# Designed miniproteins, single chains, part 48

Each design is a single chain, and the fold is of that chain. pLDDT is the mean over its residues in the fold that is shown.

## One batch from the design tools (miniprotein)

Design m1643
Fold by ESMFold2-Fast:
Structure m1643 (fold): chain A 69 residues (1-69)
Amino acid sequence: ELEAAVQELVDAMKKTSNPELKEKGLEALREVARLLNEHPGDPEAWQRYLDRLNELIKEAKEAIEKEKA
């Protein structure tokens, strides 16, 4: 579900104290919001963006883990 993916990204951003990682996550959220405003009735475009958002969430989590190592 999209709401779950967005919440997961927000939680990942809250875990880091690194402002660069927080900004990266915020930028991803802005992109999702922008797409929703441009294509509110297009479920195919929405699904492709959900896939992109999941990639961004993975990158953010990996970056946070690398910072701890």
Scores: mean pLDDT 69

Design m1644
Fold by ESMFold2-Fast:
Structure m1644 (fold): chain A 93 residues (1-93)
Amino acid sequence: SEFQQTLDDIIGLLKDLKEKIEAGASPQELSNLTVAIGLLAVAASLIDPEKEEEINKLATDFIRRVQSALDAGDRDAAIEAVNEAIKKLEELK
């Protein structure tokens, strides 16, 4: 379905974000990518109205957790937040 394909694209971007965090990309680049991915997840919620509330909560929690971890210099916490977002999106497929 279009919804499942869109979730797969977002999961791919989350995996790219994880690799960039592990590679030590700049906080500015990581923050910008995190926000962009979160906004794409919110856009995906418009495809399936029954998933809208769950996806919006996931996107908001993801942005906040990654941004907080990056501001603290905690790479492990940032990676964990990305891994949890990937897991939750896989469960929505």
Scores: mean pLDDT 82

Design m1645
Fold by ESMFold2-Fast:
Structure m1645 (fold): chain A 97 residues (1-97)
Amino acid sequence: SAEEIVERLIKAAEEAAETESEKAAEEAEELYKSLPEEVIRALEALETLARAERVGSELARERAREAEEVLARASEENIELARRLFEHFRELAKKQL
C-alpha cells in the first residue's frame, strides 16, 4: 500500500541520513519512485507553498495558487501521505545542517 511505501521510505531516508549508507539512499530513491503520482505532486505542492511563504514575490504567489489547485484536486489520503513525507524530509534536512 502507499502507506507502507511511505513508512519504508521514511525509515530508509533516516538510515541514509544517520549512517551515510549508500544502500539505504538507493532504497529510499526506489521507494520514492514507487509512490503514487498524486502523492509526489502533493509533496511538490507542499514544498512550493513553504518556499512561497519565505519569498513573498509575485511569482511565488502565482506558484502558490497553482500548488493550492494541485492540493484541492488531490485525495485527502494522498495529501496526508505527502504531508508526512514533507515534515520528515524537512527534519532530516535540518539535522544535516
Scores: mean pLDDT 81

Design m1646
Fold by ESMFold2-Fast:
Structure m1646 (fold): chain A 80 residues (1-80)
Amino acid sequence: MLEKLMEEARALADDLDPEQKLRRVIESMLELIPEALEELRKRKDEESIKALEAYKEALERVAAGELTPSQAVELAEAKA
């Protein structure tokens, strides 16, 4: 799930400045995550919901400038 969101977001951010590309990738992922969470809730996949919510929190912190992308991935994996 998350890998597909990242690939789709990266495609949308194609050929942008590195900083702008990162911001667009994060924004696109944050826009897609609510729909993915709703789908997982319908399936009652609690483990995937928990993992995706952890990644959402990490991405929101990256957008706020609190974490680097690498730190966000490590934090999300530790929480999942």
Scores: mean pLDDT 68

Design m1647
Fold by ESMFold2-Fast:
Formats: sequence, C-alpha cells, structure tokens
Structure m1647 (fold): chain A 65 residues (1-65)
Amino acid sequence: MEGAERFREALEAGRWAEAEGIASEAGVVEKDIEAAEGMLEAGRELGAPEEALEGIEKTIELLKS
C-alpha cells in the first residue's frame, strides 16, 4: 500500500510533519501504526534523540485518534 510506504519513509527520514500529513490525508491502516510503533521501539534501542522519539510517539497518537 502506497500510503504505508510513504508514511514509513517520512518517519525514517525524520519528517514528522509530512508523516502527520500523510496520516491525515490517506487512510492509514492498523499495519501502519504497528510499523510506526516498531520504529519507535528500534529508535529507543539505538539511542535516538528524545526529540525524534517524541515526534514518532505524537504521530502514533494522532493515528490512533
């Protein structure tokens, strides 16, 4: 699904605003939320900056809302 790929690419590139826009415009499915949650977990394990982790977490919250 194209939306899922674009969403993951935006998250991976640190483009949180773009990821939020994709979630708002496209039908984001449960698998996309799972992918974002996986990226958040991996980021924590790899020691990603707190700001980046917070951005991913906020995006996940928007997708669940």
Scores: mean pLDDT 65

Design m1648
Fold by ESMFold2-Fast:
Structure m1648 (fold): chain A 80 residues (1-80)
Amino acid sequence: MLSKAEVVLIMAELGALLVGIATWKSLNIELSDAEKERLIKRIRELVKQLEENLDNLSPALKAEVESLIRLAEEVIKELE
């Protein structure tokens, strides 16, 4: 099981990916299908790690993680 610090680091990595994708979209940078698939795979890997640790988080941190997971799922839908 991940430590609270490790959970925060995974949240930071996921957040950075989502910001990067939003930045590319705002700059009208088109991603190839291969780049989209790679990003979706990485986002799903990070989401899975967070979901597997939800039951061990404080209510406040759990709510923050769940919000980030919802945002990540929306971004995946936009990439598909």
Scores: mean pLDDT 84

Design m1649
Fold by ESMFold2-Fast:
Structure m1649 (fold): chain A 69 residues (1-69)
Amino acid sequence: SLETALALAEQYRALGEEYEAQGRYDAAALYYQLAADILFAHREELSEEQRREGEELRARAEALREKAA
């Protein structure tokens, strides 16, 4: 369900934030990407705010992959 997807995405976002705080940009990027992918699997059901959050997570993942390289 969308509710389950939102909860899981939130959990992965929290993990991403934790790894980012530790300077583990590789792990942070992975979890931000997973959170975004879960949200966009339900793209048509997302609010405008939730779609924006998904895009922000993708952008953060991409930026952190650049730092990890």
Scores: mean pLDDT 86

Design m1650
Fold by ESMFold2-Fast:
Formats: sequence, C-alpha cells, structure tokens
Structure m1650 (fold): chain A 105 residues (1-105)
Amino acid sequence: SVAEAREALLELLDLLRREGADEAELEKLRAAIEANPEDLAVLEEVARRAGRLAARSGASAAVMTLAGRLVEENPSPAVRRVVEALAAGLLSETAPAADAAIAAR
C-alpha cells in the first residue's frame, strides 16, 4: 500500500539522519511527504532524492541494506517502486557496479 511505502521511506530517511546526512535536506524531504502522504509519485521522487543524498553522505551501503530488508519484509508493488527510485537516485551519484549489486535489481 502507499502507507507501507511511506513508512518504509520514513525509516530510510531516519537512517540517513543517523548516518549524518544534511539536516536541511532531510527536513525538505520529510516536508514533501507530509504535504503529499498518499501520492506514490511524490514518494518515488522523494526516494530518488534520498538516494542521491545517501550517495553524497557516504551512506549508500547502509541505506541499500535497509532498503533490501524493507522489500523482503513487505514486497508490495508500492514499496518496490520506492526502493527502485531510491536505488536509481543513488546510482546517479555514485560508482554503478557495487551499488547495483547491493540494490539487487
């Protein structure tokens, strides 16, 4: 469901905060979710931006490990779409080979 995808994305953003990602960028991403909590396309765009932030913060491995676990725990189409968007954002900012393997896509 969209709610499950939203919860997964919020957990990924909390991990980014713990990994030392930029607080202002994280707040913007959280605000976008709060403004559009039922819009899967907005959640996918936020996930893509979160992936780019993860790469810039050196948090790629931790974020992709959590993303894989979230898909295993809830393999819904909405959760898969959010995780795929996250991986796409991450891969756009980082070395493709290792991150593609971690993404398991």
Scores: mean pLDDT 81

Design m1651
Fold by ESMFold2-Fast:
Structure m1651 (fold): chain A 78 residues (1-78)
Amino acid sequence: MPEELIQEVQQTLDTLLSEVKNNPSQEKYNQATQTIDDLQQQLNLAKQLRVVPQEVYDQLSALLDKAKKELEELKKKY
């Protein structure tokens, strides 16, 4: 279900950001960046294959963009 996918991605991003906030290190930043990039690639592929509706793609893309911005803000503090 699209709702389950959105919720799962949100939980994954929240967990990654919390892990970086709790134990900031270059390794954690690299892991979080890699995971977000992997999710972005999967989302782009799903859009090309027309597996997800435009509304779901827009919501997932917004979540990834928000996570990327929060990760960059965390980088600036350290």
Scores: mean pLDDT 79

Design m1652
Fold by ESMFold2-Fast:
Structure m1652 (fold): chain A 74 residues (1-74)
Amino acid sequence: KKAEEFLKTVRDAVAALNRGEITPEEALERILKENDLTPEQVELLRGYLDARVAGDIATAAEYFKKLEELLKKE
């Protein structure tokens, strides 16, 4: 399923980001390479990754929920 493949790619990229192996930009590039996202989805994903790096877990959760809602609609 499209959403499940996306979530797996995001989880793998975030795990690498948390280990300090990649930057937020590299995490975004990995996710975009494996998934065909709309400009709106890309912007929400960028906001999520930036909030994660800033340690703003509440803002990160809000961006991720909006992104999940867009994926569920299709």
Scores: mean pLDDT 75

Design m1653
Fold by ESMFold2-Fast:
Structure m1653 (fold): chain A 78 residues (1-78)
Amino acid sequence: DRRRLLELEAEVSLLTMEANVLLSKEELSEEDIEKLREIIERLRRLREELRTVPGAEGTIRAIEETIEELEERIEEAE
């Protein structure tokens, strides 16, 4: 199951990079906010998948922290 863990971690890394680009913006458009919501939903799905994978605790914590940051940014933009 090493390959599955690596695939999930790669997807988390990609989404985190996309999220960081959006978080670096001073102003968020409505499209940017929708993208952040999509990223949050995808991260939540990955978090649940990772719960079935041994040793993924650190990745799960990182996802939870990222979701919190994204939710806070959306709240500020609304």
Scores: mean pLDDT 83

Design m1654
Fold by ESMFold2-Fast:
Structure m1654 (fold): chain A 55 residues (1-55)
Amino acid sequence: GDKFLEDLAKAIVDDALESGASIEQIISAVEKNLSTSSGAQKKLAELVLKIVKSL
């Protein structure tokens, strides 16, 4: 992925955690979005999953 997409993915994870979402809830939501997403949205969702799983 692009470095820019990695920065966006990190911002999404940070925002979700600030909203009170758990890591497991974020993973579940992103996996659902990944199955319905294509192109750039799919790449972003995969980066979010990678970041969350590395926390």
Scores: mean pLDDT 79

Design m1655
Fold by ESMFold2-Fast:
Structure m1655 (fold): chain A 55 residues (1-55)
Amino acid sequence: APTPVQKFAAVALVRGLMSEEQARALLTANGEDADEVLARAEEIVRELEERQRTG
């Protein structure tokens, strides 16, 4: 499952609340793979929405 930082960055990026540069900096500062998370941002958001509907 995505970490809280990955979830926050993905949601903020997809919703336009944060630039890709800002999301990358946040993820890198927290030891996350920014390239992987940014590439999967839409997938992460979709998984979160699906879990909210199913759980």
Scores: mean pLDDT 78

Design m1656
Fold by ESMFold2-Fast:
Structure m1656 (fold): chain A 61 residues (1-61)
Amino acid sequence: SALLDALRDPSLSADEILALLEGHRESPVLAAALREARRMREQGASTEEIRRMAINAVEAL
């Protein structure tokens, strides 16, 4: 998966992870992951925590 490979890049910022999820929001699972990522960022979650959540959501597809 091109999305999964992109998300596994450790140099991605939280904003870049959110932008990748935004590009795929037509998927209900990825739309939910985007909402969760935004919430996590607002609550001070680390970039690595947000990345792990996003990867888990994509792998569950």
Scores: mean pLDDT 85

Design m1657
Fold by ESMFold2-Fast:
Structure m1657 (fold): chain A 57 residues (1-57)
Amino acid sequence: SEKKKEIVKKYLEERFKVLDEMQERMRAGLTPEQAFAEGNKRLDEIEKKYKEELEKL
């Protein structure tokens, strides 16, 4: 459905923002492990919201 496409677009945009921030943090001196630990928590939250919204369709 069209609603599904809109949800996917929003979550892809949020995921890209997190990934870009993780890359910037690594460039600023964080280890990949530290950056992934921080980013994965935020990505998990986004994933949960995405699954919940899809279930409502």
Scores: mean pLDDT 82

Design m1658
Fold by ESMFold2-Fast:
Structure m1658 (fold): chain A 108 residues (1-108)
Amino acid sequence: KEKEPSPEEKEEIERVTRELAELARTDPEAAKERALKYAEEHGSEYPREVGRVIEAVARHMGAKAAEKAREESRKRGTPAGRMMAMAADFALNFDAHETSVEFLKQER
């Protein structure tokens, strides 16, 4: 857990994170598969940083895609699939909070 990527590797991971977050808005399924593949290839080297790639994709894919990703990624049986399922569950809970806040505002 003490291994951190070099500044160059960190910049590369941040670039991949941005690219996949943008892809998640237009093609959530492709973004999910690319993030899972990236995590399967690099997750053992930099688990914290690679985990952030998965979290970014899950946050930007929208609620319906996140529901599907939560169910399908858990069934994949890989550590990357488990991380994606957890990130998607977190994104769904985030949307539920936003909806609750809007209902409360309508009462005033």
Scores: mean pLDDT 72

Design m1659
Fold by ESMFold2-Fast:
Structure m1659 (fold): chain A 88 residues (1-88)
Amino acid sequence: LSETERKILEIFQKLLDAIKKDYNFENIKKAMDEAVKEIESLPNVDWKSVALDIRSLGEFIYNLTGDKEIYDYFLKVADELLKKAKEK
């Protein structure tokens, strides 16, 4: 793994820990916003890969919880990041 890839893993682990600690939509949105901002600070980010990982995490949470609102939110975040990837 590259240094950037290792940092992305740490950021995703922090996001997952936040979701596990307090499962509510407001905290999840806050944790996601913080995770995206942290990834944006990193050099040479593969935004297409990050968007797909966020989509996969949303699918995983949906399969566990059935929470459609959180699922739709993760899909929206992933779509926004995919648009950024296509512009470069």
Scores: mean pLDDT 83

Design m1660
Fold by ESMFold2-Fast:
Structure m1660 (fold): chain A 67 residues (1-67)
Amino acid sequence: DPYAALVEEAIARAVAAGVPREVAESTIRAWVDSVGDSLSREAFEAALRRAVEGLVARQRGIVSRAP
């Protein structure tokens, strides 16, 4: 799988930023499944990076609103 290393790096980055591993894995893999091979490698890498950033920002936003 040519994108396996990119996906694993994205999951590790999300986990390092405080996202639970199961949430990071399920969310990122669901996103990968939804885009499939419809993107070029460059577009896939950029979109994957943005997806991780969005997941991290969402997780931080939820935590800051928790009582």
Scores: mean pLDDT 75

Design m1661
Fold by ESMFold2-Fast:
Structure m1661 (fold): chain A 74 residues (1-74)
Amino acid sequence: MKKYVEELFEKTKKLIEEAAADKSRSLEQLRLFAEMEKGMMVMALWTKKVPQDLQDEFLKKLEDYIRKVLEAYE
């Protein structure tokens, strides 16, 4: 279970990072993309019946990562 969550988290981070690297998009477009990717991760965690404590841990890590990416985006 934890390995699945870690792999999903890394995949989600990579997608957001690749989107941020393409600096042609606006900050608002990047924010919406990051929110959509977070939503997809939440749905995958629920579908796999991941324990709530593990979901909360990785979702907080993802939220912290997204905030950092958005703060650095110019």
Scores: mean pLDDT 83

Design m1662
Fold by ESMFold2-Fast:
Structure m1662 (fold): chain A 65 residues (1-65)
Amino acid sequence: SLEDRALALIEAAGDAGLTVRQIAEALGVSVATATRVMRRLVARGRVRVEGPPGTPLEDAVFRPA
């Protein structure tokens, strides 16, 4: 699934993390599709996202949970 592939990319990046744009490029999908995948992974507790309050999800960095 796209979720499993995105998770594998994030696990490989480790603490450096990946942005939605990097994930979209690596998976060959649109930023909108990658954003949906990342929202689901965060909701399921599979990845974590950090940023100042108000940071758009597409500009945030995602790391392994």
Scores: mean pLDDT 79

Design m1663
Fold by ESMFold2-Fast:
Structure m1663 (fold): chain A 88 residues (1-88)
Amino acid sequence: MAKVEELAQQAVAALRAGVQRILDRYRSPENFELGAQEALDYLDRVIQALQDTVATTDDDKYIRDQVIAAARALKAEIEAERAAWLAS
């Protein structure tokens, strides 16, 4: 269980890093919204791909569910980041 949780966290970290790079590239006021939209699209595609994946073991189901939950949390983080940027 603990090792499976570690693998899920690594996958989440990789997704987060990729999304962060997109947001960082588009942090200029003219392009920030485009970066946020692109990051959200990436997360939606990840969720879809995982939902389409057939899971044959409880471990596979666990990892899938954890990554989906984390992807949803990342979407919330992106929206919060956008709100904070607009407030500054």
Scores: mean pLDDT 75

Design m1664
Fold by ESMFold2-Fast:
Structure m1664 (fold): chain A 85 residues (1-85)
Amino acid sequence: SERQAQIEILALQVAKRALEKLGYKVLTMTGPIREGGKLVVEATVEKDGKIYTATFTFEVEGDQVRLVEIEIEGKKIKVDEVLTL
């Protein structure tokens, strides 16, 4: 559906913005994949000449997409980034 496509686009935009705020350069992004009530995005990122995989978990509530967790470098970082359609 068009609404589902907009939610998926917002999830990718929020993930990219969060990575850039943490000082990572985004190389690639895949997903989002739906896992129950959550969306999961994976990204390959670069910082200080090293390459990492980042995993993002989003919660979708109505017309809002909320980034709740980033896992990167074996660390889980809690975040609260939200966009509304």
Scores: mean pLDDT 80

Design m1665
Fold by ESMFold2-Fast:
Structure m1665 (fold): chain A 69 residues (1-69)
Amino acid sequence: MTPVLSPEEALELARSYSPSDRRGLSLLLARETYKEYGDERAKELVERADELSADELHERVVEILRELK
């Protein structure tokens, strides 16, 4: 099963995590968003994740999820 978190769930999880854990969570969310919705922006986030901070990566994946709802 491929879970896709709501933007609110993603924000709540991120608040309790370290920057490294937030990066991992955001990458997971971006991958699952691409698999579920086929959104190319989510794919691009995964491919370019090393260019973004944990907070930037998290913000961008939440923005994509909000737009898909």
Scores: mean pLDDT 71

Design m1666
Fold by ESMFold2-Fast:
Structure m1666 (fold): chain A 83 residues (1-83)
Amino acid sequence: SADKLAEGLLANFQDTGAFLEGLMQEYAKNGDVKGVEAVLAIFQRTADGTLASIPASSSKKAEAEAYANARLAEFQALLEKTK
């Protein structure tokens, strides 16, 4: 069903986001601005792809958008802090 697909996509996106956050934190700790930028770009593409794939009829669409926006804001703040 559309809801089952949306739940699976959101869960996978959250797992991927957590992994990328850990990687980004490691680059930031080392002062590697280019590394942080590369991970942020990967997360942005993952967010765009996930949001395009979640059915608009699913209640999980808004939750996925909220998660993407919150994580992007955190990752942008980490990038600025690393500079």
Scores: mean pLDDT 88

Design m1667
Fold by ESMFold2-Fast:
Structure m1667 (fold): chain A 89 residues (1-89)
Amino acid sequence: MEELKQKLLERINQATDEELKLFSIAILSADKELTDEQIKRMLEKAGIKVTDENIEKVKQYAEEIRKLIEEDPEAVSDIVRALVEKSQQ
């Protein structure tokens, strides 16, 4: 739905560098269904604190992204583009 895509885009536009990294891991987790251990390794690699809260955030964002993929597969391209554009600033 347009509303879900818009909400995620607004979130990315307002996101900190740390949140942008969490979204990147969440996108990968949505596609690959990462385990908790794999999420921890990705957080470490991204320089983010490995906490239960950050692991849960990745899982929650991944679930939202999966719902968006099911509803509008093309919207994922818009989200990835916004994430890349924001991270290059």
Scores: mean pLDDT 76

Design m1668
Fold by ESMFold2-Fast:
Structure m1668 (fold): chain A 91 residues (1-91)
Amino acid sequence: DELDLNQPIGYLVQKVLQKVGDKILKNDEEGALKTIRDFAKTVNFSDEETKKLLDLTKKIIDAVKNKAPKEEIDKLVQELEQEMLQALVKS
């Protein structure tokens, strides 16, 4: 589904994070990474910003696969959310 870019930035980020989380929980690692790539392309992120988001997403996937504590996974998700928000608010 196409993202409605007229929605508040925080809402868009939460929708993307929810979709990524759903893919990770279904063991669909490529689907999670594709969701980040598609989002980055839709909002016109730089290659550097896209790489940061993909690297963080891979860390979250690895943490989930290794059954890391919820606190560690939540911290990585917060870092991903922060990077997405920072990239979106840059003019």
Scores: mean pLDDT 81

Design m1669
Fold by ESMFold2-Fast:
Structure m1669 (fold): chain A 90 residues (1-90)
Amino acid sequence: MASDDDIDKAAEGLNKLSKKLGAVVKQVIYTSKMEEAVKAAEKAVEIGDKEVFEYLYEKFLKALASSSEMEKYIKEALEYMEKKLREKKE
């Protein structure tokens, strides 16, 4: 379970780049209570590319639109961020 401090820090980093993205990320984390949502947001901030922010936003909007697939979309977002972070280190 994500702590309130982790949620606020992840959302704040994204909010500096897009207030809409920060708000969506915070809502997904509070609704799902999944640590994977926090990790996806933190990795997106570390990567810092527009493409990863757009992908995170799209996946998290889909998570909010579909309660039955929320976990799937959050996990897909984290996997994408982990892949992009690995590619950036090479």
Scores: mean pLDDT 75

Design m1670
Fold by ESMFold2-Fast:
Structure m1670 (fold): chain A 68 residues (1-68)
Amino acid sequence: TEKTLEDIERFLENYDDYKYVQSDNPEVREAIRHAALGILVAEASFLSEHSPLSERARELEERGRELL
């Protein structure tokens, strides 16, 4: 669970690097990034209710929602 929060945080810190997905279609790149972000926000939201690291999970959820 803590590793999941670390992975989410790392994704958010490097979000802009995912613009360089191997595709010439900007709609596909954006769809992939947005879908991944949505999944991570949902996971952080779940962990905010079910983890001893709930406060950190809530903060990561809020940061992710700012990027959506």
Scores: mean pLDDT 67

Design m1671
Fold by ESMFold2-Fast:
Structure m1671 (fold): chain A 91 residues (1-91)
Amino acid sequence: KPKAPDLVVVATTEKGLPMGLIISGSFKAGGSKVKLIVVKDDQDAFEVAKKELQKEGFEITKETVSKDGSSTFIYAKKGDKTAVGVGLKPQ
């Protein structure tokens, strides 16, 4: 099982955020660096999460989609570092 990831990327539409708050940036949570990216409704949040991981130099190792298609979990690595991407598409 992977240890806590070094980087977490969350890409979501505005509708995926509670109370319509627009928050884009980075912070630390539980030892991981977290990047939150808010995308327009016409943008693919799954694609944005994947591209951000690749931009940070991570190689995607596994991609899983929820049964309802509303979320994706992307696992990535860069040497000994690990990253997780989350894409959220509200239905």
Scores: mean pLDDT 69

Design m1672
Fold by ESMFold2-Fast:
Structure m1672 (fold): chain A 81 residues (1-81)
Amino acid sequence: ASEEEIGLGVMEIGAGVLKLALEKGNDEGVEELIRLLVRTGRESGVPEERIRELLRELAETARKAGLEEAARAAERAIEEL
């Protein structure tokens, strides 16, 4: 497995854990975790489109859960890519 493949796998697991937390109404530390996720993806060479896709899923999950601040954090991270 390449560094890019490992990085993508770590991002997918991290995004899955974040989605589960958001679905349960937990937005504690989400902004910090989103930043860590983006940093991991970029440092591992994960394509920007893939990072953007995962962030969109997080924003949508947060919005459906009524967590507007977490949704805004994910949307801001997309704009910073």
Scores: mean pLDDT 81

Design m1673
Fold by ESMFold2-Fast:
Structure m1673 (fold): chain A 76 residues (1-76)
Amino acid sequence: IIEQVRQAVQELLDQGASPDQIAQRVRQILLPHVPPEVAEDIAAAVRLAVSTSKTNEEAVRNATQAVQNMLDSYRG
């Protein structure tokens, strides 16, 4: 899951996708694995992480970290 998120975020950033498009893609990846409310919260965190990052590399790291942290909080 985390690797799929990392790859999707990187590919979309390389294509010049908006933070909203990246967040929506992450939401789609998560929906089979978590409730819709959790997927929506994680997508919002990803949108913020991408929007506040200065480079694509930073955006990938921050978005991936946000997903990991929120999944850990949901499960533990």
Scores: mean pLDDT 80

Design m1674
Fold by ESMFold2-Fast:
Structure m1674 (fold): chain A 91 residues (1-91)
Amino acid sequence: SEELLKKLLEALNEAMKNLSAGDTEAAIESLEKAIELAKQLPLPEEDIEAIVSNLERAKEYAKAGDLRKAILSLVAAKLILIGALIDMELA
């Protein structure tokens, strides 16, 4: 779980770096890795679905060259992940 979360955070950070640099091909690869890792998280199904949905949208926007919307979708996925992790820690 801890190692999986670390890998996911690394993939999300790499995706953000690549999107910010305009490297759409590298960003899509990083987003695909993040999606696969997110599906394995020990979180409620609704949180997993929300995270994956926003990462898939980021990937679609990156493919379309809409880097702003790709970044906003990635930020949304990161915020959902952070919220879910806080909820687990405080429960």
Scores: mean pLDDT 88

Design m1675
Fold by ESMFold2-Fast:
Structure m1675 (fold): chain A 85 residues (1-85)
Amino acid sequence: MSDKEKKTLYLDKLLQAIDYAEQGNLELALKYVDEAEDIGIELTPNLKGLQRSFGQSTKDAILNQDQDSLDALRETLQLQLEQLS
């Protein structure tokens, strides 16, 4: 799998985690975060700075039921996904 495919899958799984959290399915939300984090480990060192924290930030927002953080993360993750050619 290419780095681009791995980045796409990482971002997509985090977006799906946010969708499940908004549906009230916290078990599936956390499962998708864990799957994204596994991909994120493989992408290191290619995920640097803020991108390295997306998985942890998403997990924290889900566990705290922080809708403002989930909305901000969704917008950021969608923008990052759009920038992948």
Scores: mean pLDDT 78

Design m1676
Fold by ESMFold2-Fast:
Structure m1676 (fold): chain A 61 residues (1-61)
Amino acid sequence: MVEEAARYVVEHLTDEEALSAARAAINSGQLDFARAMADAYEKAGRTELAQRIRDLVEEAE
């Protein structure tokens, strides 16, 4: 599920890897996954990273 993948990202990826994964998801048309990553980072208290991912999604739309 998308939520499980997003939780994996928060637990295991660096900020650089997370942004790279978000860009790859957006380029592949997986906007829902990128949004789920942003939500997971926000819930983890990583609000700055969450906002950067949301900005990437908004730019792609």
Scores: mean pLDDT 77

Design m1677
Fold by ESMFold2-Fast:
Structure m1677 (fold): chain A 70 residues (1-70)
Amino acid sequence: MLEEVIKLLEEAMKDEEKMLELAEKAAKIGTPEISKAAEAAAESFRKGNITSAKLNLIAGIVEAELQLRK
């Protein structure tokens, strides 16, 4: 569900301790485009690039919102 994916990505943005877990969960249930952004966020987080991780989470949220409207 796109709304659930948006919720997971928004919660990941708010809680850095859960960011990796929530991004990985969103990647498993999202569409290919959303999954790609969520995977990029998780990978950035694993490399210690929190700013890049958050930017990729935002990209995933934007993609999910666009898909929800279409």
Scores: mean pLDDT 81

Design m1678
Fold by ESMFold2-Fast:
Structure m1678 (fold): chain A 93 residues (1-93)
Amino acid sequence: MEKEIEEKIKEAERLIEEGIRLISEALRRRQESGSPILSEEEIELIREGARKIEEGLKLLEELGIEIPEELRAILELAKRALEEVRRSEELKK
């Protein structure tokens, strides 16, 4: 049980880290391009990153671990990135 919990925590941390990396990569690409809107590839990276962060946080909650304030800030980052996705999709009309 204890070893199983440790493995699940590591899995959650890996998912959150990957999610942050994907969102950061998408935002970096847009910054470098100077574009006011996200590309289709950048949108895909943000959606995938947000999904991974949510999966990691859910895994921690299922283990009864209280989500630290730092991880809540990461979830807010993901939500803001998804807002940029919505905005970019509207501007492509």
Scores: mean pLDDT 79

